# Designed miniproteins, single chains, continued (5): the designs that were tried, part 13

Each design is a single chain, and the fold is of that chain. pLDDT is the mean over its residues in the fold that is shown.

## One batch from the design tools (miniprotein)

Design m16447
Fold by ESMFold2-Fast:
Structure m16447 (fold): chain A 60 residues (1-60)
Amino acid sequence: MHKLTVKMPSAELAEKVAKELNEEDKRVKATAKGTELTIETDLSVETAIGYALRAIGEGL
């Protein structure tokens, strides 16, 4: 299992992105805690990084 934590600009954005990721791929578990977004997956490190980069992009 790969786990990556990303700091989001706001708690609302972290929660929104977590919901979107959980809905998009059942093999990814995204959890929002305040401004922290934690992405857990059994796929690959590259997959986790990809989702983290997407989450950061949502704030742009």
Scores: mean pLDDT 73

Design m16448
Fold by ESMFold2-Fast:
Structure m16448 (fold): chain A 94 residues (1-94)
Amino acid sequence: MKEAEEAIKKAEEAEKKGDLKKAAEYYREAGIIYKKLGDYKKALEALEKALELLNEIGDQALIARMLGEIYEEQGKHETAKIMYEKAKKLEEEK
């Protein structure tokens, strides 16, 4: 957990500096670490924060897929399907 907490701290510092892309990268990293640790609640919180920041810079589809993967691992198959469909739609809207 120390590594995930450090990633969150780095994300918060980047966000304060206005580096939204770097902040999203650190929140994504924290989400991946929490997912590997089985802390799906914290993983979802971190990835949702990354998605919020990426709404400003346009890489929403990647985070929607990552949310789908975590919901799938939780056994929430219908919610995961909705996230994957969102990601597909976002990729096709260019």
Scores: mean pLDDT 76

Design m16449
Fold by ESMFold2-Fast:
Structure m16449 (fold): chain A 60 residues (1-60)
Amino acid sequence: SMEEELERLKEEARRSAERLKEELELGAKAVAAASIGLVESREEARKKTEEYNKKMHEAL
């Protein structure tokens, strides 16, 4: 029925939106983690940023 087709499409749209949200949240967490380093001493923050960048390069 049209109602069953509509429900299926809604479920697919919901799941696609959830996947996109999860991906965006992971990106936001990475940015937030880098930003937290700036609250500490500048030297400490720079060391953490270098470690983070090194890991990112290794992951790519």
Scores: mean pLDDT 73

Design m16450
Fold by ESMFold2-Fast:
Structure m16450 (fold): chain A 66 residues (1-66)
Amino acid sequence: AAQLLAEAEAERRAAEELRKEAEELEKKAKEASGKEKQELLRKAAVLYTAAGILEAAAEFLRELAE
């Protein structure tokens, strides 16, 4: 039980880090134009998607721990 909760917390923290990276890329995209802006937004979208997967995994692990 404790191990699954620790894994869930680790996945949650990893997701938070990815969301911070995505937010920074979106901030840079606002200052960019053309192809550079599109590339930054694409990278941000990938990171948001990965964060969502990790958040789902963390929730699943928490449910298993209960």
Scores: mean pLDDT 83

Design m16451
Fold by ESMFold2-Fast:
Parts: C-alpha cells; sequence; structure tokens
Structure m16451 (fold): chain A 65 residues (1-65)
C-alpha cells in the first residue's frame, strides 16, 4: 500500500497517492502514511496543497492518539 502510493507519486498521480495515504491512516499505518504525506509535500503541485495539508492533519491527529 505504501509502495503503491509512492509509485503513484512518481507517476504524477497525486489523486491516487492522497487516496492511498488516507487508506494508510484508516488502517492505523500512521508511519507509512507520514512517509507518503512528506513526499507529497515535497513534490506535489500548488493546486494539491489543501489536500496534502488535510492528509498531514489527519496523520498528526492519529499520532496523538
Amino acid sequence: LKEEALRAIEAGNFDEAIRLGRELVKRGDVESAREVADRLAEVAPEEREIDVSMLQMQIAIAELE
């Protein structure tokens, strides 16, 4: 799942990467979700900033629980 998300980022498929990142959070794999979100924050275009920020927020909340 993490590998699929990172592959989606490499392919420029940011919608899929964000979807998979959210799925990782739902599965409790917060560490993998954080890696995906960090990579998205580095390479995703400006129009994706809100979606990436929302994913980062979900991860931060999950890490506190």
Scores: mean pLDDT 80

Design m16452
Fold by ESMFold2-Fast:
Structure m16452 (fold): chain A 57 residues (1-57)
Amino acid sequence: SEAEVERLERELIELAREKGGEAAGLVARHQIAEMRKTLSDEELIAHLRRAIARLRA
């Protein structure tokens, strides 16, 4: 769902900022915007969940 995508997008950007600063957050935001152009919501959700899990490890 769009709501789930938005939630995971915010979580990933915040986590990227915590670990790599403002520049990392901007890179994450840009990458998500590019993925939104090519991936389905289901594919994007799966990708975002994997990225978040990697950053939390």
Scores: mean pLDDT 85

Design m16453
Fold by ESMFold2-Fast:
Structure m16453 (fold): chain A 65 residues (1-65)
Amino acid sequence: MSEEEKLLEEARKKLEEFERELLRQYLAGADPAQLTAQARAFKEELIKELEKKGIDREKAEKALA
């Protein structure tokens, strides 16, 4: 339970850092379609890692929304 909460918090921090980097790329003139694809892929990767650690997919998706 506490380990689950730690994993969710770490995943949220990783997503926030990645989204911040994507925003910087967008402001620098990157293609929005490419950035959207990268964001989707990264979020799915985080959800898969959380599922491998025994966290429910619905709970992981909710934490990363």
Scores: mean pLDDT 81

Design m16454
Fold by ESMFold2-Fast:
Structure m16454 (fold): chain A 71 residues (1-71)
Amino acid sequence: SMQKALEAMNRLVAVHGFDPKVREEYEKWVKEGKTKKLVDEGKKLAEQYRKQGDDKSAALAEQGAKLAEEA
C-alpha cells in the first residue's frame, strides 16, 4: 500500500537525520513503485548501524524495511 511505502520512507529518512537529498531519492523510489529498493536500503542500513553499535538507528531501519515489505 502507498501508506506503508510512505511510512517506510519516513522511517528510513529519520535514520539519515532527515537529510533532504535522501528524502528526495526515497520519494522518487516510492513514486516509481520501487518498494524493493526501500526494503534493501533498510536492511543495509540496519546491518550498518548494528555494526556501529547504534541499536536505535538499526531498529528504525529494520522497521522501515518491514513496512516496505508490507507495501
Scores: mean pLDDT 84

Design m16455
Fold by ESMFold2-Fast:
Structure m16455 (fold): chain A 82 residues (1-82)
Amino acid sequence: MEKEELEKKKKEAEEKIKEFASVGGKAAEAAEKQTSEEAALEAAYETLAKELNVPVEEVRKWHEEIIKLIEEEKKKAEEELK
């Protein structure tokens, strides 16, 4: 049961994190008050964790996976520009 719930919430978190990355991050507006990149990022993790009711560590893992994908796409785009 818990594993199935976690997989569903992971899928929802992935979609939200991708949206945040692609549009510049709606969470950035809320976290901007903290003025620190690390503090803003942790606030975003906590917000997603509470919204999806999953541990913050899971959100961090999903974020890292998605950031790797974005970084690979960024490298590909930069190579096309060169």
Scores: mean pLDDT 63

Design m16456
Fold by ESMFold2-Fast:
Structure m16456 (fold): chain A 97 residues (1-97)
Amino acid sequence: DKVAELLRKAADYLRKASEAAREGNTQEAIENLEKARDYLVAAADASTDFDEQVEITLLLIQVTILINDLKKGTISPEEAAEFAERLAERVEALADR
């Protein structure tokens, strides 16, 4: 399943973003979040299921909020790491359907 493959890649980049944020590497965290966003966009475009497209779109909004919060400095590195990890878990759960 192409959608599941793209979602798993997005989850992998979200976990890399979480690790970078935990290490205090904000630039690397943002770059990995932007990669995750790109894979989520590709997954939404590849999906033919409306409910799946809605769930991916909501995840895209949350990843975008996290990128903006990191760029503005309105979120701590630890909070950003936790948020990225929870997003990765949700993306993985969606890929397993």
Scores: mean pLDDT 90

Design m16457
Fold by ESMFold2-Fast:
Structure m16457 (fold): chain A 95 residues (1-95)
Amino acid sequence: GPSPEPIDKKALGYLLMGLYFLQQKRYDDAIYYFEKAIELAKTPRQKALAYTYLGLAYLNKGEYDKAIESFRKALELDPTNELARRLLEVAEKKK
């Protein structure tokens, strides 16, 4: 079969930076890096993961409409993303 495509290390690097700042509760910094991860992601699954964490950063800021939009975008790209589904339900309850 075809060789597996290499993981986009640059997009992954930005995703990990976003997760670091999210853990530090530095939500605006986290959002910046998740948006960079989305821009550089080469696969729908990787892009969906970045949108999921972007939504989580907005949820933590209390920006519920932006969180819902981000989680819906993640589910459009990867309907099997259980984390995005669960976080969407949480965000819809907060609104």
Scores: mean pLDDT 85

Design m16458
Fold by ESMFold2-Fast:
Structure m16458 (fold): chain A 91 residues (1-91)
Amino acid sequence: MTPLIRSLTVQQTGPGQFTVTVQTAPGFAQMVARSLQALLQSIPGVSNITVTIDGDTITITFSVSPDARDAVLQALADFAASHGGTFSFSS
């Protein structure tokens, strides 16, 4: 598959607060952002999703319940891998 994502980085910015930064292939940021927003909306315990796109960089901030944390991290890792990108997490 042609890689649509170069990297997906997750940072825990506070208790139950995550910031996801995605570097996409040129021209794919809007498509990737829509797919990622839909993925996050499908996970129970995710709320307050805000999406910002700047060129080929997507920044998504959202709230996550403690019981949804591992499901969210796994879903994001799987999303990055399925789109040919690397995944990293920092807290």
Scores: mean pLDDT 84

Design m16459
Fold by ESMFold2-Fast:
Structure m16459 (fold): chain A 59 residues (1-59)
Amino acid sequence: SKIEEVKKELEKEISKLSPESKEEALKGLEEAIKNAKNDEDLLEALEAGLYSIKEALAA
C-alpha cells in the first residue's frame, strides 16, 4: 500500500539523521500517527513528515 511505502521511506530517511534529530523526528511521527483519524489523514501526515525530514537532511 502507499502508506507502507511512505513508512518505509520515512524509516530510511530518519536513520540518516543525527541521534538528536532522529529522536525529534520519531516523536513527531508518533504524534502524527496518534492524531490521524483515517488512512487518508495518516497518509497526509506521513508525507508531510517525510518532506520535513528530507528538508532537514538537505540543509
Scores: mean pLDDT 77

Design m16460
Fold by ESMFold2-Fast:
Structure m16460 (fold): chain A 80 residues (1-80)
Amino acid sequence: NLVEELRKLLEEALEALKAGDFASAGKAYMRIRQLLLQVPSVYEEAEKLINEAMLAGAGGDFEKAQELFDKALELVEKAV
């Protein structure tokens, strides 16, 4: 299930960001981008939200990162 795979990767990315593990966060981000290619109708908007979330999380704003990840997940859920 694409949505459940995306949810798990977003959780992995946020956990890595909270731990300061940018290597693991980057690996999760690459896998997320690969999944988004399966939903071309929302790819650009979802990628934008995830890019903003990764930047916020890297800067220590984990609340904003979670909010943006949740918006990206909701966008994909409604498109599948």
Scores: mean pLDDT 88

Design m16462
Fold by ESMFold2-Fast:
Structure m16462 (fold): chain A 57 residues (1-57)
Amino acid sequence: MDEKKLEEYVDKAVAAARAGKTDELMKIISEGAKELGIDVADLAQRVADRLVAEAPP
């Protein structure tokens, strides 16, 4: 599995989520999961973990 591609998709998804672009977020997660050969849920969890870790206190 390509960890660099995983990071790129997570970064794009986080940016879309912060911009309020829910349709773009869903598209990025679906396309990224398919290209990486992982479950949509696994990629979505990575995005959620990044958003929580970067949340202000």
Scores: mean pLDDT 79

Design m16463
Fold by ESMFold2-Fast:
Structure m16463 (fold): chain A 84 residues (1-84)
Amino acid sequence: MIPTDPRLKIIEEAVRRFVERVANGEYESEEQLKLAFKNLAGLAKYYNVPLEALIELIRRIGEEMGVSEEDIEKAVKYFEEAYK
């Protein structure tokens, strides 16, 4: 059995919190939302979580939380840009 990566678990919890905040309309401006994406991408880089794993978490958690496919795709694009 592959042991659970604790770094990936930290990022998963951060992604869940981020998606929950987006779904609840807690980001009042596009600039605040972009900063949140940048911070989450930076956290993923710090823990050496690859972009592909971050995107998979965003898609999975976004779908679980009832986020529209359009908004999930926008988030994915932003994370790809921010992860660079």
Scores: mean pLDDT 75

Design m16464
Fold by ESMFold2-Fast:
Structure m16464 (fold): chain A 66 residues (1-66)
Amino acid sequence: VEEEVPELVARLFDSDPQVRIEAARRIGELGPEAKEAALDALKQATHDPDPQVRFAAGQAIAAIEA
């Protein structure tokens, strides 16, 4: 089942850092198609208090801007 981009964007703001990491990773896997819906939320996630979330968000941004 393909994840809906708005649902993944909502998961970027989950209370669990592991959920936020997985959401960023999954958005990155969707590639450029997710850019319009997810780019601003991913940019916010690059300021996340968890360094693994920040790293995952940066990787996702690189993938969707390709």
Scores: mean pLDDT 80

Design m16465
Fold by ESMFold2-Fast:
Structure m16465 (fold): chain A 99 residues (1-99)
Amino acid sequence: SVEELRKASQEEIEARVPEILEQLRSPDPAVRREALDKARAIADKLSPESRVRVANALLAATRDPDPEIAMRALLLAMGIVGTMSEEELARLRALPPAP
């Protein structure tokens, strides 16, 4: 799955974004860890709109009860946010907090 995402087209990656966002909210910490691995693999290939959605979900994941997941989410979120344009940052601020 992660290996397939590294080789995937942008269209295939965009189609997988909703699934990854759902997996970040899984009650199973193993599924949430896998979602972080997937998010990391696709981060550089996301559209601006998907980058905002993924960053928003990762910021919510910084509150994860698993400290490893929380730390990994913070590092990924900071990496994505650090490369955002002013337009992307404005969109991120306008989004409701991820559930």
Scores: mean pLDDT 84

Design m16466
Fold by ESMFold2-Fast:
Structure m16466 (fold): chain A 60 residues (1-60)
Amino acid sequence: NITVTLTFPNPQKLIAATLSVLGDFPDATISVDGSSLTITLPNDPAKVAFVESLVSTYGS
């Protein structure tokens, strides 16, 4: 498993990113603390790349 922590200063973007992960990766372990979204998922390069892309999609 790999753990990725993403920071979203905009609360609406944080919510959108969280809902995206819940919909696409129901088996992922998700934790939200303040502006940070922490996701634990299998070490699959395609899934990790998707999760990391959430910063470029929702982080701005």
Scores: mean pLDDT 76

Design m16467
Fold by ESMFold2-Fast:
Structure m16467 (fold): chain A 62 residues (1-62)
Amino acid sequence: NAQFEADVLTALGEIYLAIGKLETNPELQKESYRKAADLFRQAYSLGNEEAKTLAEEAEKKA
């Protein structure tokens, strides 16, 4: 189910976004934000329109 997959990917993206915010190492922080952005982009492609804004936020921080 694409909707369920989109929801799971969005939740994982939010976890990586939170990891990035708490990470003190700049390289690891950028990696966490990149991973979040990729997950949000996948969620958007599966129909979660809200994930587009989250992806743009994560991309800006990466």
Scores: mean pLDDT 85

Design m16468
Fold by ESMFold2-Fast:
Structure m16468 (fold): chain A 80 residues (1-80)
Amino acid sequence: GTAAVKGCNYLIDTAEKKGELTKEELGSSLKKAVEKYNLTAEEASGISTGINDEMSKTGKDSLTATELKKACDEALEHLK
């Protein structure tokens, strides 16, 4: 939904400002996005799953803005 897109854009923008986000920073930023954009539990879970899948594929415990965009695109496909 629109809220999930806004949440993803918030995470990507945060990663662009910092260079990359650790797993802990991704979790805290997702929580802030949930509160700011009123994400549903399903939307938040979908984004979290996409992030974990991308970390597994890259072998890293942090994601750049580019990697996070890929994770979000995959998550949003599953959320419709």
Scores: mean pLDDT 83

Design m16469
Fold by ESMFold2-Fast:
Structure m16469 (fold): chain A 90 residues (1-90)
Amino acid sequence: MAEELRKEAIELLKKAVEYAKNGDKKTAISYLREAVSKLRELAKIATPEEAKEFVDEAYPLILDAYKALGLPESNAENVKKYILELAEKN
């Protein structure tokens, strides 16, 4: 279950980056929101160590998506912090 959710989140992030780079900002934002939602659900059931592992994989894609959208890179850092804090409560 957790592994499938992680794979789905990464795939959605890859799509967000692709659409953002192609100038389809609306579709890119939609995929980015879906990916973050899946990472949030994953964080609720993950250990802190597991959360660090999937955040390390997801963060470069989140950062690339925000950069391609012309949005502040601090948004990617805020997502990272939020996900890690959620997992620490487990």
Scores: mean pLDDT 84

Design m16470
Fold by ESMFold2-Fast:
Structure m16470 (fold): chain A 61 residues (1-61)
Amino acid sequence: SAEETAMAAKIQELIDRLNAGELSAEQARAELDAWIAENKASADLKETARASLDAALRHAA
């Protein structure tokens, strides 16, 4: 869906910016939470988005 595509793009944007040193893990999580609130994402998409970012952050650490 368009919402899932937008979510995946946002997560990838945050991961790329984190890896480039442009934001911290805390900033990435805060920005994802703001994006989720703005887009009124479903509970399932919120859980998936947060889990995906957390997995990427663990890999980067």
Scores: mean pLDDT 76

Design m16471
Fold by ESMFold2-Fast:
Structure m16471 (fold): chain A 85 residues (1-85)
Amino acid sequence: MERLERAKAFAEELAKKMGEIVGADKITYYIVKDSDEEVEALFKLEKDGKVITAYLKLRVNEDGSVEVVEASPKAKEMLDKLEAE
């Protein structure tokens, strides 16, 4: 329960930040798969009627931290921009 809630909170926050980067008018996120160690998420970022999709695989560590272990090319591009101050 707590693990999935942490993954969902992380995905929601990340989707919001990615939406801000692309200037999205509408942001939707889905948890596609959930396993004991990994959570697969899909983001839909809509701007001016165009949809950008970003796929991520998240891992929840024993300390409760969440990390991105796999990302689609578009998701990686946006993650790199988020790490740039």
Scores: mean pLDDT 78

Design m16472
Fold by ESMFold2-Fast:
Structure m16472 (fold): chain A 85 residues (1-85)
Amino acid sequence: SEALKKLIKELEKLYEEEKNPLEKEVIQTVLESVKNALEDGADAETVLKNLIEGLKDELKEEKNPNVKKALEKVLKIAEKILKEL
């Protein structure tokens, strides 16, 4: 999927630019999940919608400001790519 490949590239860029270790861990976890979905041939729209819902749910429970910031950055990228689909 072109959309999932684009998401992977955007997340890899975010990971390289990030310096906070907790934010890096969040980005890496999402990146690994998306790479696995791509390898499994999953539907891009379904993967993006499920990722967005999962990130929104995690944001409601998260108390660490650095983890919240990373989740918000990833959410913004995923929502942008879904809108371009």
Scores: mean pLDDT 89

Design m16473
Fold by ESMFold2-Fast:
Structure m16473 (fold): chain A 82 residues (1-82)
Amino acid sequence: MSPREEALELAQRASAAAEAGDLAAMKEYVDRIVELAKKNPDDKFVQAIAYAGLAAVYFAQGDYEKAREYLAKARELYEEAQ
């Protein structure tokens, strides 16, 4: 599986965990995406998914300011990846 395919699979699992109310599992999947982004520093798409995941975690914790900041970073990286 490519790093991008793995990041998308992990993001889907994180989303499912969030829907189930399992914040611990959501954080675990997001942390795995962050580690994947660190191992692929030139892949802006993987980095964008990592920042989007972190934004979702902050939103779930009620930290809306950090959620907005991280979402903005994700959007910027996603645009650069195109």
Scores: mean pLDDT 86

Design m16474
Fold by ESMFold2-Fast:
Structure m16474 (fold): chain A 82 residues (1-82)
Amino acid sequence: EEEAFKETTEYLKSLGFSEDIARAAAETLVRKAKEAGLSASEGAEATKLYLAGRSTELSLTQNRVAFAGLETLGKKALEKSL
């Protein structure tokens, strides 16, 4: 959980988000992934795949609805930082 949070935070920082915004977004994304029945690590990887434009890979999961929620959240986090 803590490692997945750190990894997601560092990934978001690499996209140009400030540390505070990256931490807040990472916490929300990791929490939403866990609510969807994913491990924190799986949620972090799903977030990276979405942000890398690989949403087709996410659509192959049994948790399509949950991943659609993560896509919306990731998109909003990105738009707020641009």
Scores: mean pLDDT 59

Design m16475
Fold by ESMFold2-Fast:
Structure m16475 (fold): chain A 94 residues (1-94)
Amino acid sequence: MEEARREAERRIRELEKEIEENKILDYTPVELIEILKNSKDPKEREEAAIRLGALGKEVPESVRDEAIELLKKLLSDKDPRVRAAAELALERLG
């Protein structure tokens, strides 16, 4: 868990810098939420959680509550990297 959390934190910080410099165009917050709801691939869920965490307060208020509820569910995910990413994303969104 500790190593997964450190990697997720590093990736979130790196993406925060990229968003600040160039603004990430890969996925909208709505698309990230759909990935969290529907993806069976733990890597896709981890990536979506990390991107939501990197967006943090930039996540629109209209979808923020849904994102927070989905991230809370991911705290119980079978994949430890998904759980670590969700924990850090929740810290950044709330």
Scores: mean pLDDT 78

Design m16476
Fold by ESMFold2-Fast:
Structure m16476 (fold): chain A 59 residues (1-59)
Amino acid sequence: SAAEDLAALRDYAALLGPEAERIFAEAEAAMAGKSEAEQRAILDEAADRMAALAAERAA
């Protein structure tokens, strides 16, 4: 569910640090009043951005 995905992203953001926490906060704010499909798209975009940050740090 979107709520479970949001919780997972929150935990992941905490591990990645302040830049990821900012991405998470922006996604959470953007989800307000959106449909489930729109919320899923917002969460997927946030997850991709966080994955890109993790990849840069691992390289």
Scores: mean pLDDT 82

Design m16477
Fold by ESMFold2-Fast:
Structure m16477 (fold): chain A 66 residues (1-66)
Amino acid sequence: AEELLREARELYNKGVEYDKQGKKDEAIKLFNEAIEKATEAIRAGYELDAGAVLLSAQVFLVETKK
């Protein structure tokens, strides 16, 4: 459970870094992985922290796909 939240945060942070570098395909992949891990963490009871990661990753994913 804690591991899922940690992985979601790390994937989100890497996605943001790749997006800043203009590596949009790589950023999209990382944001999708962060969303998957955050969703699992929400189901495990980490709703507030994982929900924040999920929403942030979804927002960046939509912007990056443009």
Scores: mean pLDDT 78

Design m16478
Fold by ESMFold2-Fast:
Parts: C-alpha cells; sequence; structure tokens
Structure m16478 (fold): chain A 64 residues (1-64)
C-alpha cells in the first residue's frame, strides 16, 4: 500500500511539475485509479492523499 501510494504520487507530481501533455496526464490519472482499485488494503488517509494529487493534476489539465 505505502509503496503503491509513493509510486502513484511520484508520477502525478511529475506530470504536474513537468507540465506534461493533456494525453500523458490523463494516462497517469487512469493508471492511478487502476492502482487504487488493485490495492484494497490502502488506508483512508493514503487514498485521500492520492485522490488529492489526482484532483490537482486534473485541475492543471482543465486550466490549460
Amino acid sequence: AAAVKAEVLAKLEDVVKNKASRAETLKVLAEAQEKIAATPDMTPAQTEEVQAAMARALAAVRAA
């Protein structure tokens, strides 16, 4: 769970910091959703942290 959270957060932060294309950002968001669904032992706090990062990435794409 912690390792999956760290991997997903790193990818989401990378697309935001590097101003990745809309397509790349959406791909990373889809992968994040898949990873969360495949990791049922994530704590609510871990899930909230990943969801907040996903919301930030999605907001950046929508603003662009």
Scores: mean pLDDT 75

Design m16479
Fold by ESMFold2-Fast:
Structure m16479 (fold): chain A 100 residues (1-100)
Amino acid sequence: SSLVEETLALLEEFRALVERYGKENNVPESVLQNQLAAIDELRERVLANRDDLEALRAEIRGALTLVELVLEELKTHYPENTELIAELEALAERLRALAR
């Protein structure tokens, strides 16, 4: 499914952005590992629901919620990181388009 492939690609991009967030902002390793684990669990649920369009769209909405939570944390604690904020906002828009 192209929707599954596109969603997995966005989750890989999100994972890379979260790793960059951790490195650039000296985020505690435990917090970073918890965020990465949540993304890995979303990836597994997307794969488990690859043949169920309604369930897949629900997982995409879950991914969007997680991106928005990371964005709020970044905007609150590291508002000067405008490049990373813009990249996460663009990722959120792409996930929102897929969830339709």
Scores: mean pLDDT 86

Design m16481
Fold by ESMFold2-Fast:
Structure m16481 (fold): chain A 75 residues (1-75)
Amino acid sequence: ARELLEKLVEELRRLAEESEDPEEAELLRELAEKVEELGTKLLNGEELSEEEKKEAEELWERVAPIILRLREKEA
C-alpha cells in the first residue's frame, strides 16, 4: 500500500515536471501533496473526514483532464 502511494505521488510529480504550463504543474503538485497527505493518514489508520474526501475529489476533477492530455502527448 505505501509503495503504491509513493508510486502514485512520483507519477504526479513527474507529470508536473513534464508540463509546459506553470499553472498546470502547480495543480499537479498540489494533487501530489494532497494524495501523499491523505494516503499517509489512511496508512496510519486515521479516518478521512467528509470535507477532506470532498476537497480531494474536487481537486482530482480539475487535474484529471490535465493528466489525460499530458499522457496523450507522451504517446
Scores: mean pLDDT 76

Design m16482
Fold by ESMFold2-Fast:
Structure m16482 (fold): chain A 87 residues (1-87)
Amino acid sequence: MEPSPEVVELLRKAAEALEAGDLESAAEYLEKALELEPDNALIQTELGRVLAELGKYEEALEYYEKALELRPDSPLARGLLEELKAK
């Protein structure tokens, strides 16, 4: 599936923020991307991962669960969810 140009730009900015170690800006860009594509399991998984790195474990868990509801066969989202539950 082809993401919108706006989502692609937001994902690019999120990646740049992650490379700079700016987890808060990365989360903000991913949240904006998710507002444009609410049912995008990949964006939900990436946002959850960044939130977990920020120590927001409850929010991260919620996003991983939402991603798995959309794509139950996702090994990445499942692995991240189990890792987060183990802490």
Scores: mean pLDDT 80

Design m16483
Fold by ESMFold2-Fast:
Structure m16483 (fold): chain A 67 residues (1-67)
Amino acid sequence: MEITDEEVYRALGDIYEAMGNVDYKRGNKEAAIEAYKKAIELYRKAGDTPENQARIEELEKKIEELK
């Protein structure tokens, strides 16, 4: 079984979201925003699923809270 590019993008999105959450907890606003933006980009590349849409909306909301 070969992992698809879409699956790789989703996994990378999860990693960047986790990195952003760590930076958010540490008060590193700029680093958190950058990581969340990267996660959003990766989730968009992973495909237009309800789960990916919900994650993107949550991350966009977190970015607005950090600005």
Scores: mean pLDDT 82

